# Ledger of designs, part 95: designed miniproteins, single chains, continued (3)

Each design is a single chain, and the fold is of that chain. pLDDT is the mean over its residues in the fold that is shown.

## One batch from the design tools (miniprotein)

Design m11285
Fold by ESMFold2-Fast:
Structure m11285 (fold): chain A 75 residues (1-75)
Amino acid sequence: DAAAQAAALRALGEAAAEKARELGRPEDAEFIREVAEAAADAIEATGDESKLPAELLERLARADEIVRELGEEIR
Protein backbone atom coordinates (compact mmCIF):
# COMPACT_ATOMS: atom_id res chain seq x y z
CA ASP A 1 0.00 0.00 0.00
CA ALA A 2 1.82 3.05 -1.34
CA ALA A 3 -0.31 5.47 0.70
CA ALA A 4 0.51 3.64 3.95
CA GLN A 5 4.23 3.50 3.09
CA ALA A 6 4.23 7.22 2.26
CA ALA A 7 2.44 8.03 5.54
CA ALA A 8 4.95 5.92 7.50
CA LEU A 9 7.89 7.66 5.80
CA ARG A 10 6.44 11.10 6.58
CA ALA A 11 5.96 10.06 10.22
CA LEU A 12 9.55 8.76 10.47
CA GLY A 13 10.86 11.94 8.85
CA GLU A 14 8.93 14.13 11.27
CA ALA A 15 10.23 12.14 14.26
CA ALA A 16 13.83 12.48 13.02
CA ALA A 17 13.32 16.20 12.33
CA GLU A 18 11.98 16.73 15.87
CA LYS A 19 15.08 15.00 17.25
CA ALA A 20 17.30 17.31 15.17
CA ARG A 21 15.44 20.36 16.52
CA GLU A 22 15.87 19.11 20.12
CA LEU A 23 19.64 18.96 19.48
CA GLY A 24 19.70 22.55 18.16
CA ARG A 25 19.96 21.68 14.46
CA PRO A 26 16.90 23.29 12.80
CA GLU A 27 18.48 23.27 9.32
CA ASP A 28 19.06 19.51 9.57
CA ALA A 29 15.49 19.08 10.83
CA GLU A 30 14.09 20.97 7.82
CA PHE A 31 16.28 19.00 5.38
CA ILE A 32 15.20 15.64 6.86
CA ARG A 33 11.51 16.59 6.72
CA GLU A 34 11.84 17.93 3.14
CA VAL A 35 13.55 14.75 1.92
CA ALA A 36 10.99 12.50 3.64
CA GLU A 37 8.14 14.49 2.05
CA ALA A 38 9.72 14.30 -1.41
CA ALA A 39 10.28 10.54 -1.10
CA ALA A 40 6.73 9.98 0.22
CA ASP A 41 5.30 12.05 -2.66
CA ALA A 42 7.30 9.97 -5.17
CA ILE A 43 6.09 6.69 -3.63
CA GLU A 44 2.47 7.89 -3.79
CA ALA A 45 2.91 9.01 -7.43
CA THR A 46 4.66 5.83 -8.68
CA GLY A 47 3.35 3.20 -6.23
CA ASP A 48 6.85 1.68 -6.26
CA GLU A 49 9.80 2.48 -3.98
CA SER A 50 12.24 1.09 -6.58
CA LYS A 51 11.31 3.90 -9.01
CA LEU A 52 12.66 6.75 -6.89
CA PRO A 53 14.96 9.02 -8.95
CA ALA A 54 18.72 8.86 -8.30
CA GLU A 55 18.84 12.45 -6.99
CA LEU A 56 16.21 11.63 -4.36
CA LEU A 57 18.07 8.45 -3.35
CA GLU A 58 21.22 10.58 -2.84
CA ARG A 59 19.26 13.04 -0.69
CA LEU A 60 17.82 10.14 1.35
CA ALA A 61 21.37 8.83 1.92
CA ARG A 62 22.42 12.29 3.16
CA ALA A 63 19.41 12.46 5.50
CA ASP A 64 20.28 9.00 6.85
CA GLU A 65 23.86 10.17 7.53
CA ILE A 66 22.55 13.23 9.42
CA VAL A 67 20.26 11.00 11.51
CA ARG A 68 23.27 8.82 12.41
CA GLU A 69 25.23 11.93 13.44
CA LEU A 70 22.30 13.00 15.64
CA GLY A 71 22.46 9.59 17.33
CA GLU A 72 26.14 10.19 18.14
CA GLU A 73 25.30 13.62 19.63
CA ILE A 74 22.88 12.01 22.10
CA ARG A 75 25.53 9.56 23.34
Scores: mean pLDDT 76

Design m11286
Fold by ESMFold2-Fast:
Structure m11286 (fold): chain A 74 residues (1-74)
Amino acid sequence: VEEELERIENEMLAEVIRLMNAGDYEGAIAVVERARDEMIALLERAGAPEEEIRRTEAAYDKMIAAIREAAARS
């Protein structure tokens, strides 16, 4: 499970950086949203504690907010 979560996060970060550098903020947000949903689904299936799931949600929501702020300033 942890290896899958790390893979999803690393792939998401690389793609977000690429899309942000290209000015594709909508694409970057979509990638983060997809990764968030995939991560949460994996954690739920693995029976992860609520605290861990909430922490994961918060981290991804913070990233989406940051991308939206960058898009609004562009």
Scores: mean pLDDT 82

Design m11287
Fold by ESMFold2-Fast:
Structure m11287 (fold): chain A 91 residues (1-91)
Amino acid sequence: MDEKLREEIEKAASLVEEAIEEAKKAGIKFAEVPVEEKKKNIENLKKKLLELKISEEGIEGIYKAVLFGLDDKEVKELVEEEKKKLLEEVK
């Protein structure tokens, strides 16, 4: 089991959660995006998370997605799903 990779994945997921909470506290207004555009953004985000294993680039992608149209709940759900999958691979 790669404990270092597991720690990095958990750390990255925590940073994403902190970024979402910070955005909410700052009162950042998300762009009003149609459901179809949000679905496309979700698909792209999932692909990015898998390719980057929730790396720094993945975190930046998530932060931008939250700012440009994904709801914090949608982003959190995606991060938790991908985090769970990656952690299962490492365990």
Scores: mean pLDDT 55

Design m11288
Fold by ESMFold2-Fast:
Structure m11288 (fold): chain A 97 residues (1-97)
Amino acid sequence: SELEEYKEKLEQAVEAVVKGIKNPEGAEEVAEELKKLAEANRNKEVPSLEESARMMLKIERGELSPEEIEEAERRIVDRILREAALKLEEEKKKKEE
């Protein structure tokens, strides 16, 4: 389904952020900014994976106003950054325990 495709894209976006932070490939300043943004969003209230995927579907279908698109995109980015921070924390715990 289209919803499952957007869920997969959101999970891929999280992995891309994690990879960019861990392997900056000459973009060290960008990686540090991404890390700071991810850490800042770690405790932020964010939409679920399903809610984020539904928002992406509504944007694609033209069902949202410009203001609603801006809010939806902000919330989706907040989720991606939070999930990236949580994955980095889990990897660190696995390395120490």
Scores: mean pLDDT 80

Design m11289
Fold by ESMFold2-Fast:
Structure m11289 (fold): chain A 69 residues (1-69)
Amino acid sequence: SKEEEEAKKLLEGFRETVERIKANLGPLTQEQIDLLVKHLENYAKEKGFSDELIKKLVEEARKILEEVS
């Protein structure tokens, strides 16, 4: 669906943002991690993503943070 395609692009942009932050500022703090996840979740809610898709998006975002941080 278009919503799933938008979610995929959002996760790709999220990974790029996290990698850029780490490259410029060093290892992310827990506070920075929590803020990044909260901003992503809020953005998805404002875009009208389903609760199930938001849950999946947050899970994938946390996985990206574990891999990059």
Scores: mean pLDDT 83

Design m11290
Fold by ESMFold2-Fast:
Structure m11290 (fold): chain A 86 residues (1-86)
Amino acid sequence: AMEEKEKKIEELERFVDEQIARLDALSETATFPALIDEHRRAVEELEKKAEELGIDEETRQSYLDRLDAAFDRAMARFDERVKEAA
């Protein structure tokens, strides 16, 4: 049943996209600890969903890498905001 696997991948992809959008939005207003906490929660939920959906390790790692990249962008934006406020 290829349809079941496709739906699981679509669900995980949608979840990752939602977490990236949330981190991007928080990068404009959140404190440093809030960004750390949000990233940690996103990673934890992603790993849990990937396990529940039976996603392979390579695919899981690619999504973790996407969340890490989004977090790095959010941290860079936070640093810009701190410099702009000074």
Scores: mean pLDDT 82

Design m11291
Fold by ESMFold2-Fast:
Structure m11291 (fold): chain A 137 residues (1-137)
Amino acid sequence: SEEEKEKARAYLNFLELVLLYVRMWYDANPDDEEVKKIYEEVEKLYREALTAYQNGDLEKLKEIVKKVLDIMVKEFPLIAEQALRDFALYVKNHPVSEAQKEAFKEVVKYAIELAEKYGNERLLKTARDALEEIEKV
């Protein structure tokens, strides 16, 4: 459906933003083997996400978003925090469809679940603040 296509675009946009930040981190730390490994994992998942998006496979795209979030929250929570802040700011300042807004809320709610699972109180606050800002739109 058109709603599913709009949700898929929102999920893909989230993954593109995360990949951009991980790439910038890698470019700043090219000798860091941990950063390189995470960049390669996120890059691979993003390529799988592009294929899922082209095929209209919303469920697979959602699974990939969850995998990327789990990696970021566990390995680079600062990138997760920045991506969540930027998405909340984007939704606040740009017209988005209800389907896109719901997709962004699903991403943020999953980030809340992961922050609680990993005991990251700072990320939990950032994710809750992001959810509140998205809900105001």
Scores: mean pLDDT 87

Design m11292
Fold by ESMFold2-Fast:
Structure m11292 (fold): chain A 87 residues (1-87)
Amino acid sequence: LEEIEKLLEELKELLEKKAPSSEIVAKAMQLLDAIQKYAPDDPRLPEITRLVMEVAELYRNGASDEEIYKKAEEFAKKVEELIKELK
């Protein structure tokens, strides 16, 4: 859980400083990997996975940084909800 909380904090910091979308995508993927290893049976995992895949899809298709930030923020909120339930 501590690793997931740390990665979420790092993602939020990247979003606040408007970091390059490539860094946002990489951090979101890293955070998803940590969640999958820690809580593989969580009922929210399919939705969280979908959000990360949507972030990656936006990046791959050349979407604006603003669109990528909005989707990554949505992902971060879902991860915050998951962390509260796992405590």
Scores: mean pLDDT 82

Design m11293
Fold by ESMFold2-Fast:
Structure m11293 (fold): chain A 103 residues (1-103)
Amino acid sequence: SELDELVKANPDARIVDDEGVEISVTTYYDRLKLLEKEGVRGLGLAEAYRYLGEWLESQGKLELALEYYEKALKLYKEANAPKEVIEEIERKIAELKEKLAKE
């Protein structure tokens, strides 16, 4: 997949989380693959999609980032995540849709 190729090409890539902590892209990629394989849902899978979506957006992969944010939003809603988290992801989705509509 496009994600698989991008992660392989960028094994040392990092993302900064909401608290300013540096996170490994490979760590979230490995978590995503494990949770998908085992059929595990919830906040862990939602976070994996969210942070990989943020990284994909930083790589200019806006359509794939949108897909990942939409997957994260669905999982956050299923897990009854705080309203503030849900609203932030909804805002990001709206911003990405607006960017894609202008190009």
Scores: mean pLDDT 83

Design m11294
Fold by ESMFold2-Fast:
Structure m11294 (fold): chain A 94 residues (1-94)
Amino acid sequence: VEEAVKKLEEILEEFKNDPRVSEEAKKMFESFVKQVKAILEDKSLSVAEKRRWVDAAFQLLRQSISLLPEEEKEIGLKYAEKIEEVAREALEKM
């Protein structure tokens, strides 16, 4: 989990440093990464429960990205895919 958390933080910093990304989109992704980290670190949840919560969180993120300006949508989707991949790999190793 620690390696996944570090990768999620690195991806978030890359996103926040992209000059094409608005302040609102940066805050959205910060909240999202915080939520995914909390799910992955939750010792009370089973792996199946973590997977369901992560999947639900990604569905909500994709809906939020659909409300961004057209140029930001493409960037948001690329970074969402990177975060989803890291979370998926972490869950497979649990």
Scores: mean pLDDT 81

Design m11295
Fold by ESMFold2-Fast:
Structure m11295 (fold): chain A 81 residues (1-81)
Amino acid sequence: EEVEKKIEELEKKAEELQKLSDFYRNGAIGGRKAAERALAEGDVETAERYRQFADNMEKLHDEYEKLAQKYKEEADRLKKS
């Protein structure tokens, strides 16, 4: 039962990190759409700022995705023992 509790804690952490990853992915998508709209209106400066925002959101998405995967793998490892 101690192992079950550890699995639950790792799965909960992986789920929380995955939700953060998904949040940042959505931020990147929104930023890229905003950049496209600004560029279509001829606002190159605003488009560049939204592109930088989207790039930063993608970096956070990747980081949290990797963390979520590590916690999920640890939980799966304990389940298979």
Scores: mean pLDDT 87

Design m11296
Fold by ESMFold2-Fast:
Structure m11296 (fold): chain A 98 residues (1-98)
Amino acid sequence: ELEKYYELGYLGGEYLLLKAILTTDYPMEEIIEHIKELVKAQAEELLELTGNEEKAEAFYKGALEGIKNGEKLYLTDPEKLEEKLKELEEKIEKLEKE
């Protein structure tokens, strides 16, 4: 189930970045740095809860890729951020229930 943790990280990292872009006036570089710190803290918490380094690492790697994907969307299609944020919310809720 490492794929599930990677996917949770990926969706969560993108979600947190897009949420911050839409709800704050901070420069992009500051947003990215802050979100990277948040996902690192979440990965550390996941390690404490599960005792499984592979799950925590999969989550963190996924989150970093999700952040990159969110940044790319902002640069290429900024008008789609609100739609993508709603899509990510629905996908995250579905995965958390499974």
Scores: mean pLDDT 84

Design m11297
Fold by ESMFold2-Fast:
Structure m11297 (fold): chain A 80 residues (1-80)
Amino acid sequence: SAQEAIDRLRASLAAMRQGQDRTQEVIDAIKQLADEGVISVNTAIGYILSLIGYELDGDLAGQIELTEEVIRLAEESLKK
């Protein structure tokens, strides 16, 4: 479900704040949000490419910020 994807993003965010790599888990949750119609496929592709870019640059802070944005967007979508 969309809520399960958001819960997984929150768990990944907590782990990333502890310095753990959660790139694949965040990608999987973003894909699930697109599959559930919470975000568009184009939006999901944009976030996934940005997340991978941050990983290649060693920018954990960028991955954390992006994950926070995806959670916010998904929660706002479900509120409507």
Scores: mean pLDDT 87

Design m11298
Fold by ESMFold2-Fast:
Structure m11298 (fold): chain A 82 residues (1-82)
Amino acid sequence: PTPEQYRADAEDALRAAEELVSRAEELIKQGKPKYEVSLVLTRAMMLATVAIVLAEMSGDQELIDRAREVLERVRELGKKVE
């Protein structure tokens, strides 16, 4: 793959991770069980991690920083539901 393809794939993974973060926040607002929120956050963490790897392969520092920010947000939400 080219750096451009890695960048596009990283942005797609990052977008999916952000959508799952929003879903987890909504589940928390609705008072859904911890296990349900944890399942969504686990998927978000996996996608954010993939986004970091792909962003590193793209060489785009801004994209790497954005992906790491999303991963930290997932970790913070995980602490909130404990």
Scores: mean pLDDT 86

Design m11299
Fold by ESMFold2-Fast:
Structure m11299 (fold): chain A 93 residues (1-93)
Amino acid sequence: YTLEEIAEMLEAAVEFARALLEAGRVLDAAQVLHGAAKTAAEWVKDNEEITKLLEEAARLAEEGVRDPARARELTERAIELMEKAAKLLKEKA
């Protein structure tokens, strides 16, 4: 996969997660983001800045699954970090 393809995968995951949030499926959105962020981090592990953003997004999403009271807030923060990671991947492509 190219950096651009990884960025597109992250953007697709964010769009799907946003649709799940609109449907009230917050925990499903968090699980989608966790999986996508963790997978992307494996592919870009040689870029410390992007890997840290993706690992933090995965951590926030996982925390959201464990804490229903904060699930929406943490999921939305994970989306923000994944959008930043996708932007940086496209800039380095």
Scores: mean pLDDT 86

Design m11300
Fold by ESMFold2-Fast:
Structure m11300 (fold): chain A 55 residues (1-55)
Amino acid sequence: MKELSPEVIEALEPYLATHDATSKEQMKELAERLKADGVLTDEQYEELLAVIDDY
């Protein structure tokens, strides 16, 4: 797996930490929203999905 960029980690880490038992679908939806808003590149989005999948 590639390492996520600091801005991606920082944006999502509170969700990963506080929503440890939440559904993967909610995490993926957040990732897609960040990509659509231009916060994540296609590459960063794929990295994030890999992290979510590991959960």
Scores: mean pLDDT 66

Design m11301
Fold by ESMFold2-Fast:
Structure m11301 (fold): chain A 120 residues (1-120)
Amino acid sequence: MPLPPVAQDFLDFLEEEARRSRSERVRNALLALRAQLEFRILDEQLVIESVEQLREFFVRLVARRALLRGIERLTVASLTELLGISRATLSRIARRLGFPSTSALVRAINRRMAELRAAA
């Protein structure tokens, strides 16, 4: 099944960021993130028709990963470590998801983590 266009565009963006990376470690981290996102969208048959729905999916995925690692609150630095990417790459991801800044992305993930903890 072809992926929804919004999701495909984002996965293509991650692959392009990986191709342009000078670090093998960062390249592998971006390709792993791409593969995880693709797998979850296809496995859960997620309907992603807008950048807003893609943003919510990405925030939820990263929030769950952070909680699984025992992280109580993310900073820009701890998020770059969690994803294995540079601050510059994280900033481009934040913009591609429609966030005004990397700090806005971090706040959204922290809010989702708090909501998930309260629901448990």
Scores: mean pLDDT 86

Design m11302
Fold by ESMFold2-Fast:
Structure m11302 (fold): chain A 90 residues (1-90)
Amino acid sequence: SEELSERIRELTLPVMENLSEEERKKLEELLAKAIAADDAGDYDTAIEYVREMMELILEAARKLGMSEEDIKELRELVEKALEEGRKEVS
């Protein structure tokens, strides 16, 4: 849902603004791999790359001082979005 996507954006925006150059490059590489897998119809591989992006964002969020409650919420929101996407493909 758009509401789900907006909440993910709200939680990730301060993290994205404070990423190191190395972390940003790694996220861009993972995003490119996810897009390539999706374009190839390899949705399971695309989802795996999105999960790797999530773990990197969560690690950066912890370094930034994000609360464990907000980190848990972000993980749950991303997993819910991935589950909803999988239902549309199934």
Scores: mean pLDDT 79

Design m11303
Fold by ESMFold2-Fast:
Structure m11303 (fold): chain A 82 residues (1-82)
Amino acid sequence: SSLPPFINEDLNTIEERLIAALDQVIDLLHPEMPESEREKLKELIRKAIEKKPSLDEINEIVALIVNGDLEGLKELLKKILK
């Protein structure tokens, strides 16, 4: 099932769902990805959520994860962390 857009969820719930969705997408589309790269992406998500991004930015992260666009995800997370 696809991850729905967030409307009124707390940040801890959002973080947990984003990390779980990322693991599922990596297992499906990039099973050969080194564990170190997977952990770097999870760490970037945790740090981005810590910045308390807007709901629009969170839903953009959701869209990139569900579409399997890991390069777009990395770029957006780096932008949020600046």
Scores: mean pLDDT 81

Design m11304
Fold by ESMFold2-Fast:
Structure m11304 (fold): chain A 66 residues (1-66)
Amino acid sequence: MDEELGRILRQAYEDALAGKLTDEKEKEYVDRITELLVQAGFPEEEAKEYAERIVKLIRNLAELEK
């Protein structure tokens, strides 16, 4: 799980830096992270909230690098 989550987060950050993190891509990353968190035992509602916050933070961090 942790290795796969780290890979997804890295890819999302790279897409954000490259200007490829569209609203559709952001939703795809949120869905993928949510699925991994649910598999790790988090309730779906909490997993979705965490995934949304993580992707939003990645987007904001990438914007600061510009």
Scores: mean pLDDT 80

Design m11305
Fold by ESMFold2-Fast:
Structure m11305 (fold): chain A 62 residues (1-62)
Amino acid sequence: GLSQTERDILELIKEKGPLRASELWKHLGKSQATVSNALENLELRGLIVREGRVYKLPPEAL
């Protein structure tokens, strides 16, 4: 299962499109450490992809 922070990150990216880590912790009101840890977990699970400094949803694999 996903943590609340992980779910909040995915939802925010779905709503606003690709975002930098700094935009995520600012929008969510969470610490840099909390958001960075959640981003690492989401990336390891393949639920987000990092492109430079920006995080986005994976392309749809049909």
Scores: mean pLDDT 81

Design m11306
Fold by ESMFold2-Fast:
Formats: structure tokens, C-alpha cells, sequence
Structure m11306 (fold): chain A 81 residues (1-81)
């Protein structure tokens, strides 16, 4: 279902952020992973989800990891409702 596909994308974003936190955040790596997830969300028609992941990617690239985490949390809330 579309909900399950969206859930997987959010789980991947959460996992990427978790990996980044454990190893020290590489802003470019995290941003590139989040951008790839955003493109996948867009290809599946999840425009709002894709927008959240693109904003998270840009926040990560700018070193604003608190904003990136907040945007990923917003994506989680979106797919659970």
C-alpha cells in the first residue's frame, strides 16, 4: 500500500540520521541520503513527504541537524496519520 511505502521511506530517513549520530554527522553524506529518499518519495507521488525530506537534506547540508531531525519527525507524524 502507499502507506507502507511511505512508512519505509521514513524508516530509512530515521535510520540514516541514527547512523550519522553514532559515527559523527557527515553533513554531505546525510544530505545526499535524504535527497535520494526525497526523490524516491516524489517518484511514488508523496509530494509533501518529498518536500519534508528535501528540507531535511538542506538543513543537514547547512549543519542544522536539529532542524533536520525535526523535519524527519514531521515526516514520521505525517505517515502515522
Amino acid sequence: SKQLDAEVLVALAEMAFGIAKVNGIDPEWLAKVLERIAKQAESLGYKELADLFRKASEAARQGNFEEAEKLIDEARTLVEK
Scores: mean pLDDT 82

Design m11307
Fold by ESMFold2-Fast:
Structure m11307 (fold): chain A 91 residues (1-91)
Amino acid sequence: GMAVIEEIRKLLEEAKEALKKGDVEKAYELLDKALQLLADNMDQIPQDVAIELAKEALELGKELLKVAPKELIPKAIGLILRAIGLLLDAE
């Protein structure tokens, strides 16, 4: 529904702001929540919107990977793979 789409968009915007501030751990937590919420509600989200949200999450995951400390690299890769999986599921 609309409420879940708005929550996912909010989480992605907050993740983007966390990355701008160099708060890598917070960006990871926000992206993790956004991807989980998208996965859990895929059946309720229009296909075009689901694709847009998954693409935004993928781009943010790539940005996270560029700035991630060594300890967070596996988690950043995991987010990227999850975003790709959701893109494939939505198409």
Scores: mean pLDDT 87

Design m11308
Fold by ESMFold2-Fast:
Structure m11308 (fold): chain A 90 residues (1-90)
Amino acid sequence: SSLETARQDALQLKEQYADNPAAVQVLDLLIQGIDALSAGDPQSAIQLAQQALALLDANRDTIPPELYRAIRAGAQQLIALARAELEKQE
């Protein structure tokens, strides 16, 4: 699934940037958000993705620009997928 791919990509980035504590913390929040959505909790997924974006912006000067853009895109995608799941509620 796309969520499984996103999770594996985030884990690989976490391993590649293990020496960057800010990047690791943001990626951990993204992984938690992906896990929440996979467990059927879109509200928690949105909250975790928003926390990841806030932490990413707070640490913008310590995270490489290409990694910043990749994480931001991933968090925005997670929010979009979680919002789509919320729309299925009656």
Scores: mean pLDDT 88

Design m11309
Fold by ESMFold2-Fast:
Parts: structure tokens; C-alpha cells; sequence
Structure m11309 (fold): chain A 109 residues (1-109)
């Protein structure tokens, strides 16, 4: 399904993001890139009200990448569904904004 394709795409981007966290020599610069990229993505998607919560989620992954690394695609999907429920954002909208945000982060690294 379209939703499954978005989850798979975000999973690939998130694993690459975790790899970049572990390889980073400047976590402060990475945090700045994440904040900027999330704000830009949220603004483009009309989800600016959620930018702070989405920033916090990705910044927590920078602080503890091992705790935020999913073991498999199913665990990752469950984590995103839980985040969607907590933030009260439709799952497809959450997936789209996080995909855009992580694509921008990886482009700026």
C-alpha cells in the first residue's frame, strides 16, 4: 500500500540518520541541521504546530541512538503509529513530514 511504501522509505532514511549520528564529530551542528530541517518540512506540509514535538523526537534519537534504533520494520511502524497517536497527527502526514525532514538533514550533511 501507499502507507507501507512511506513507512519503508522513512525506515531507510532513519537508519541512514542513525548511522550519521554515530559517525558525527559535531553533534551540536547535527542538532542545528535537524531543527532547521524539521521546521522547514513542517512549514511546507502545513504542520508548523507540530514542529517542536517532531524536533524533540529526532533530537532524542541524537542523544540515545541505540535506544531509538528499531530492530526491524515492524517495530519501526509500531513506534510511528504510537507517535502519531500521541501527537494526534494522521499517520500518513507524520510519515510525509518526517521523510521530508530527514531527506533535508541528509542533504545538508
Amino acid sequence: SRLDELVERLYELFLEFVKKIKESKDLEKLEEIVRESVREAAREQGLEEYAEALESYLLNAIKDPEAFTPENLEEFRNMLEALSDVLEIPLEDLLRVLILALERVLEKL
Scores: mean pLDDT 87

Design m11310
Fold by ESMFold2-Fast:
Structure m11310 (fold): chain A 80 residues (1-80)
Amino acid sequence: MEKVKEIGRKIAEALVDYVEKHAPKELAEEMRKVFEEHKDNPIEALRKIRELAKKYGYDEIAQLAEAAINHVEELKKESE
């Protein structure tokens, strides 16, 4: 379902935009690269962003990514 993928992409992009404003540039650039590499699979992008945030100790960003994943997966479940 293309609509759920589009919503997922917008959520992932919003998270990366948040990281670019509030996190170190190096982390933001790495997360932007992950988003661009996985633009057609926003849940995979969000999972990789979550793992990067955990790896570098940015628990707030990891929690935001996990919430975003749960939201997109719930939308998939409701939309079949």
Scores: mean pLDDT 80

Design m11311
Fold by ESMFold2-Fast:
Structure m11311 (fold): chain A 68 residues (1-68)
Amino acid sequence: ALDPAREERVLDAIKAMNKVLEELGDELDPDAVAAASEAVARAYREGKSVEEMYKAGLEAAKEQLKKK
């Protein structure tokens, strides 16, 4: 079984990604979603909080949208 603390952090990463998707709303773009997913995964691996994972995902998505 997964360590309970690690399981909680995985759920936090899922929550962070859901918050990014909610914030993108009408701006849902496949490249922006992919960038957000990668940023959230990186922040998760670095031991960041759910808020930091959300911020990283949102910033990555916004960077992709800036290019379009």
Scores: mean pLDDT 77

Design m11312
Fold by ESMFold2-Fast:
Structure m11312 (fold): chain A 99 residues (1-99)
Amino acid sequence: SMEAELEAEVERARALVPKLAEEVKKEFKSEELGKLAEEYALLLIEVRALKARGEKQEEIEALEAKLKELAEEVNKDQSEEAIKKFYEEAIKLMKEVLA
């Protein structure tokens, strides 16, 4: 079943999130950035699952375009402040799509 395969992939992706959050926390020496990275990763997994099911296609395309613009801003300024702003804005946008 395509749905069972998607559910297994979602579970595997979620299992990797704590390690990703810990890596971000260590790199920036920031508990706050680690928590934001965790929230961002969990929401991104949910958005990707919706995309895989063909749900909210137009909203997700608009979200992906905005996330790309935000990522380009971080590529110009890789400061902790810019990365924090990226996570906060990305989390807000993803929550709006998932509502």
Scores: mean pLDDT 87

Design m11313
Fold by ESMFold2-Fast:
Structure m11313 (fold): chain A 60 residues (1-60)
Amino acid sequence: SAAANAALVAGLKAYNARDYAGAVAGYQAYLDLADPASAQATVARQNLALAQERLAELQK
């Protein structure tokens, strides 16, 4: 959907800007709308995990 794609793009832009909180929010919003069996959802879950790890590192 257009909403799912917009959330994914927002998450990617946030990650590239090193806004890991924004990246987590974007990827979570995408996964709430996406087909969980899709290859894109698998990649988004991996990127979410990386963003969460980066965010945790910054919150020490």
Scores: mean pLDDT 84

Design m11314
Fold by ESMFold2-Fast:
Structure m11314 (fold): chain A 76 residues (1-76)
Amino acid sequence: MSVVERVAREIVDLVENALNGFLRGTVSRQTIVDLAIDMFRNRKGTAGIPQSVVDEMVRLAEENGVSQDELIRALR
């Protein structure tokens, strides 16, 4: 697995874990991916996910040298 694929996986898992138990049990994997991409692009928390989670996603990408475009491609 490439570093980009690993970071993308960590970001999706971070978003999934930030969702409440009800949403986590009812939303599809694709919905979680779409939420992650949207929050990363807009730099804003949505669906009750706090800004601190978005900041952590950005930090993970930056620390691993992964660009926004590379990350979005790997998430899709």
Scores: mean pLDDT 77

Design m11315
Fold by ESMFold2-Fast:
Structure m11315 (fold): chain A 74 residues (1-74)
Amino acid sequence: SMMDEIDKLVQEFAKRAKEVLEEGEKKGLSKEEMLKRMDELVDEFAKENPDLPQEVIDFLRALAHAEVERIAAE
């Protein structure tokens, strides 16, 4: 179903976002640079999946930003 496909895409995005966060942490990137890389990841993911609803794309962006904020607060 479309909902099952969305769940799979959310999991795929989360995996890619984790890799970006781990690479950025190793490189010592600032919070602002990390947010920029997350926005770039969301934009590329949206291009790869043009059938995704805007609501799902907005959710993925919020999730990625929340993870950057969480790491920056540590």
Scores: mean pLDDT 82

Design m11316
Fold by ESMFold2-Fast:
Structure m11316 (fold): chain A 74 residues (1-74)
Amino acid sequence: SEEEIKKAIEIARRIAELIEEGRRREASDLVREFVKATSDEKVRALVIAAAAELQAGTPAEEVIEIFEKNLRAL
């Protein structure tokens, strides 16, 4: 749904913000809580992949653009 897509994008943006602030533990905790909260296996996989790219230093705007495109393709 559009609400689920928006929530997932919001979480990805928050993860990026936490990483940029040096709050990597809180970023990892947020990923874990999202994974526990969602029953959609494909959405879980996309969030994990996006978080890994953000932690690796890939530019946040690029990661979020790809993430949104992949979510909308589900």
Scores: mean pLDDT 82

Design m11317
Fold by ESMFold2-Fast:
Structure m11317 (fold): chain A 65 residues (1-65)
Amino acid sequence: GEAEAIARGRKVADDGASPRLAAAVLGGALHSIGASEEHAARVAAETFGLDEEEARRAARDGSKL
């Protein structure tokens, strides 16, 4: 679910990844469970403190996971 996707992104950040890469992992995980690009970008922005444009780019990159 969404909590598991967020946990995956946070784990990647804890391992030293940039917030943008962690947001891509989160966005890809949300996409894999059927979340829209808009929802994935919003959750990524809220989770990692990214602006909306950065979060949308990250979520799009993650969708290819």
Scores: mean pLDDT 79

Design m11318
Fold by ESMFold2-Fast:
Structure m11318 (fold): chain A 59 residues (1-59)
Amino acid sequence: MNSKENVVIAALTLGFVQDPEKAVKIAQSASNAEDAAERLVKEFNLLQEHKDRLIQLVS
């Protein structure tokens, strides 16, 4: 799997996001894993801690 797919899987597995179709579309439009994490944070109103954890898992 590419890094952006790992961000989506991590976010869903940790319960940070609950809409897999929307999360996949957001990640696919991103330029890299970090950008995907940033976009998920904005769209799902996630905390900074959630962003940091997602990046740690997929960097």
Scores: mean pLDDT 77

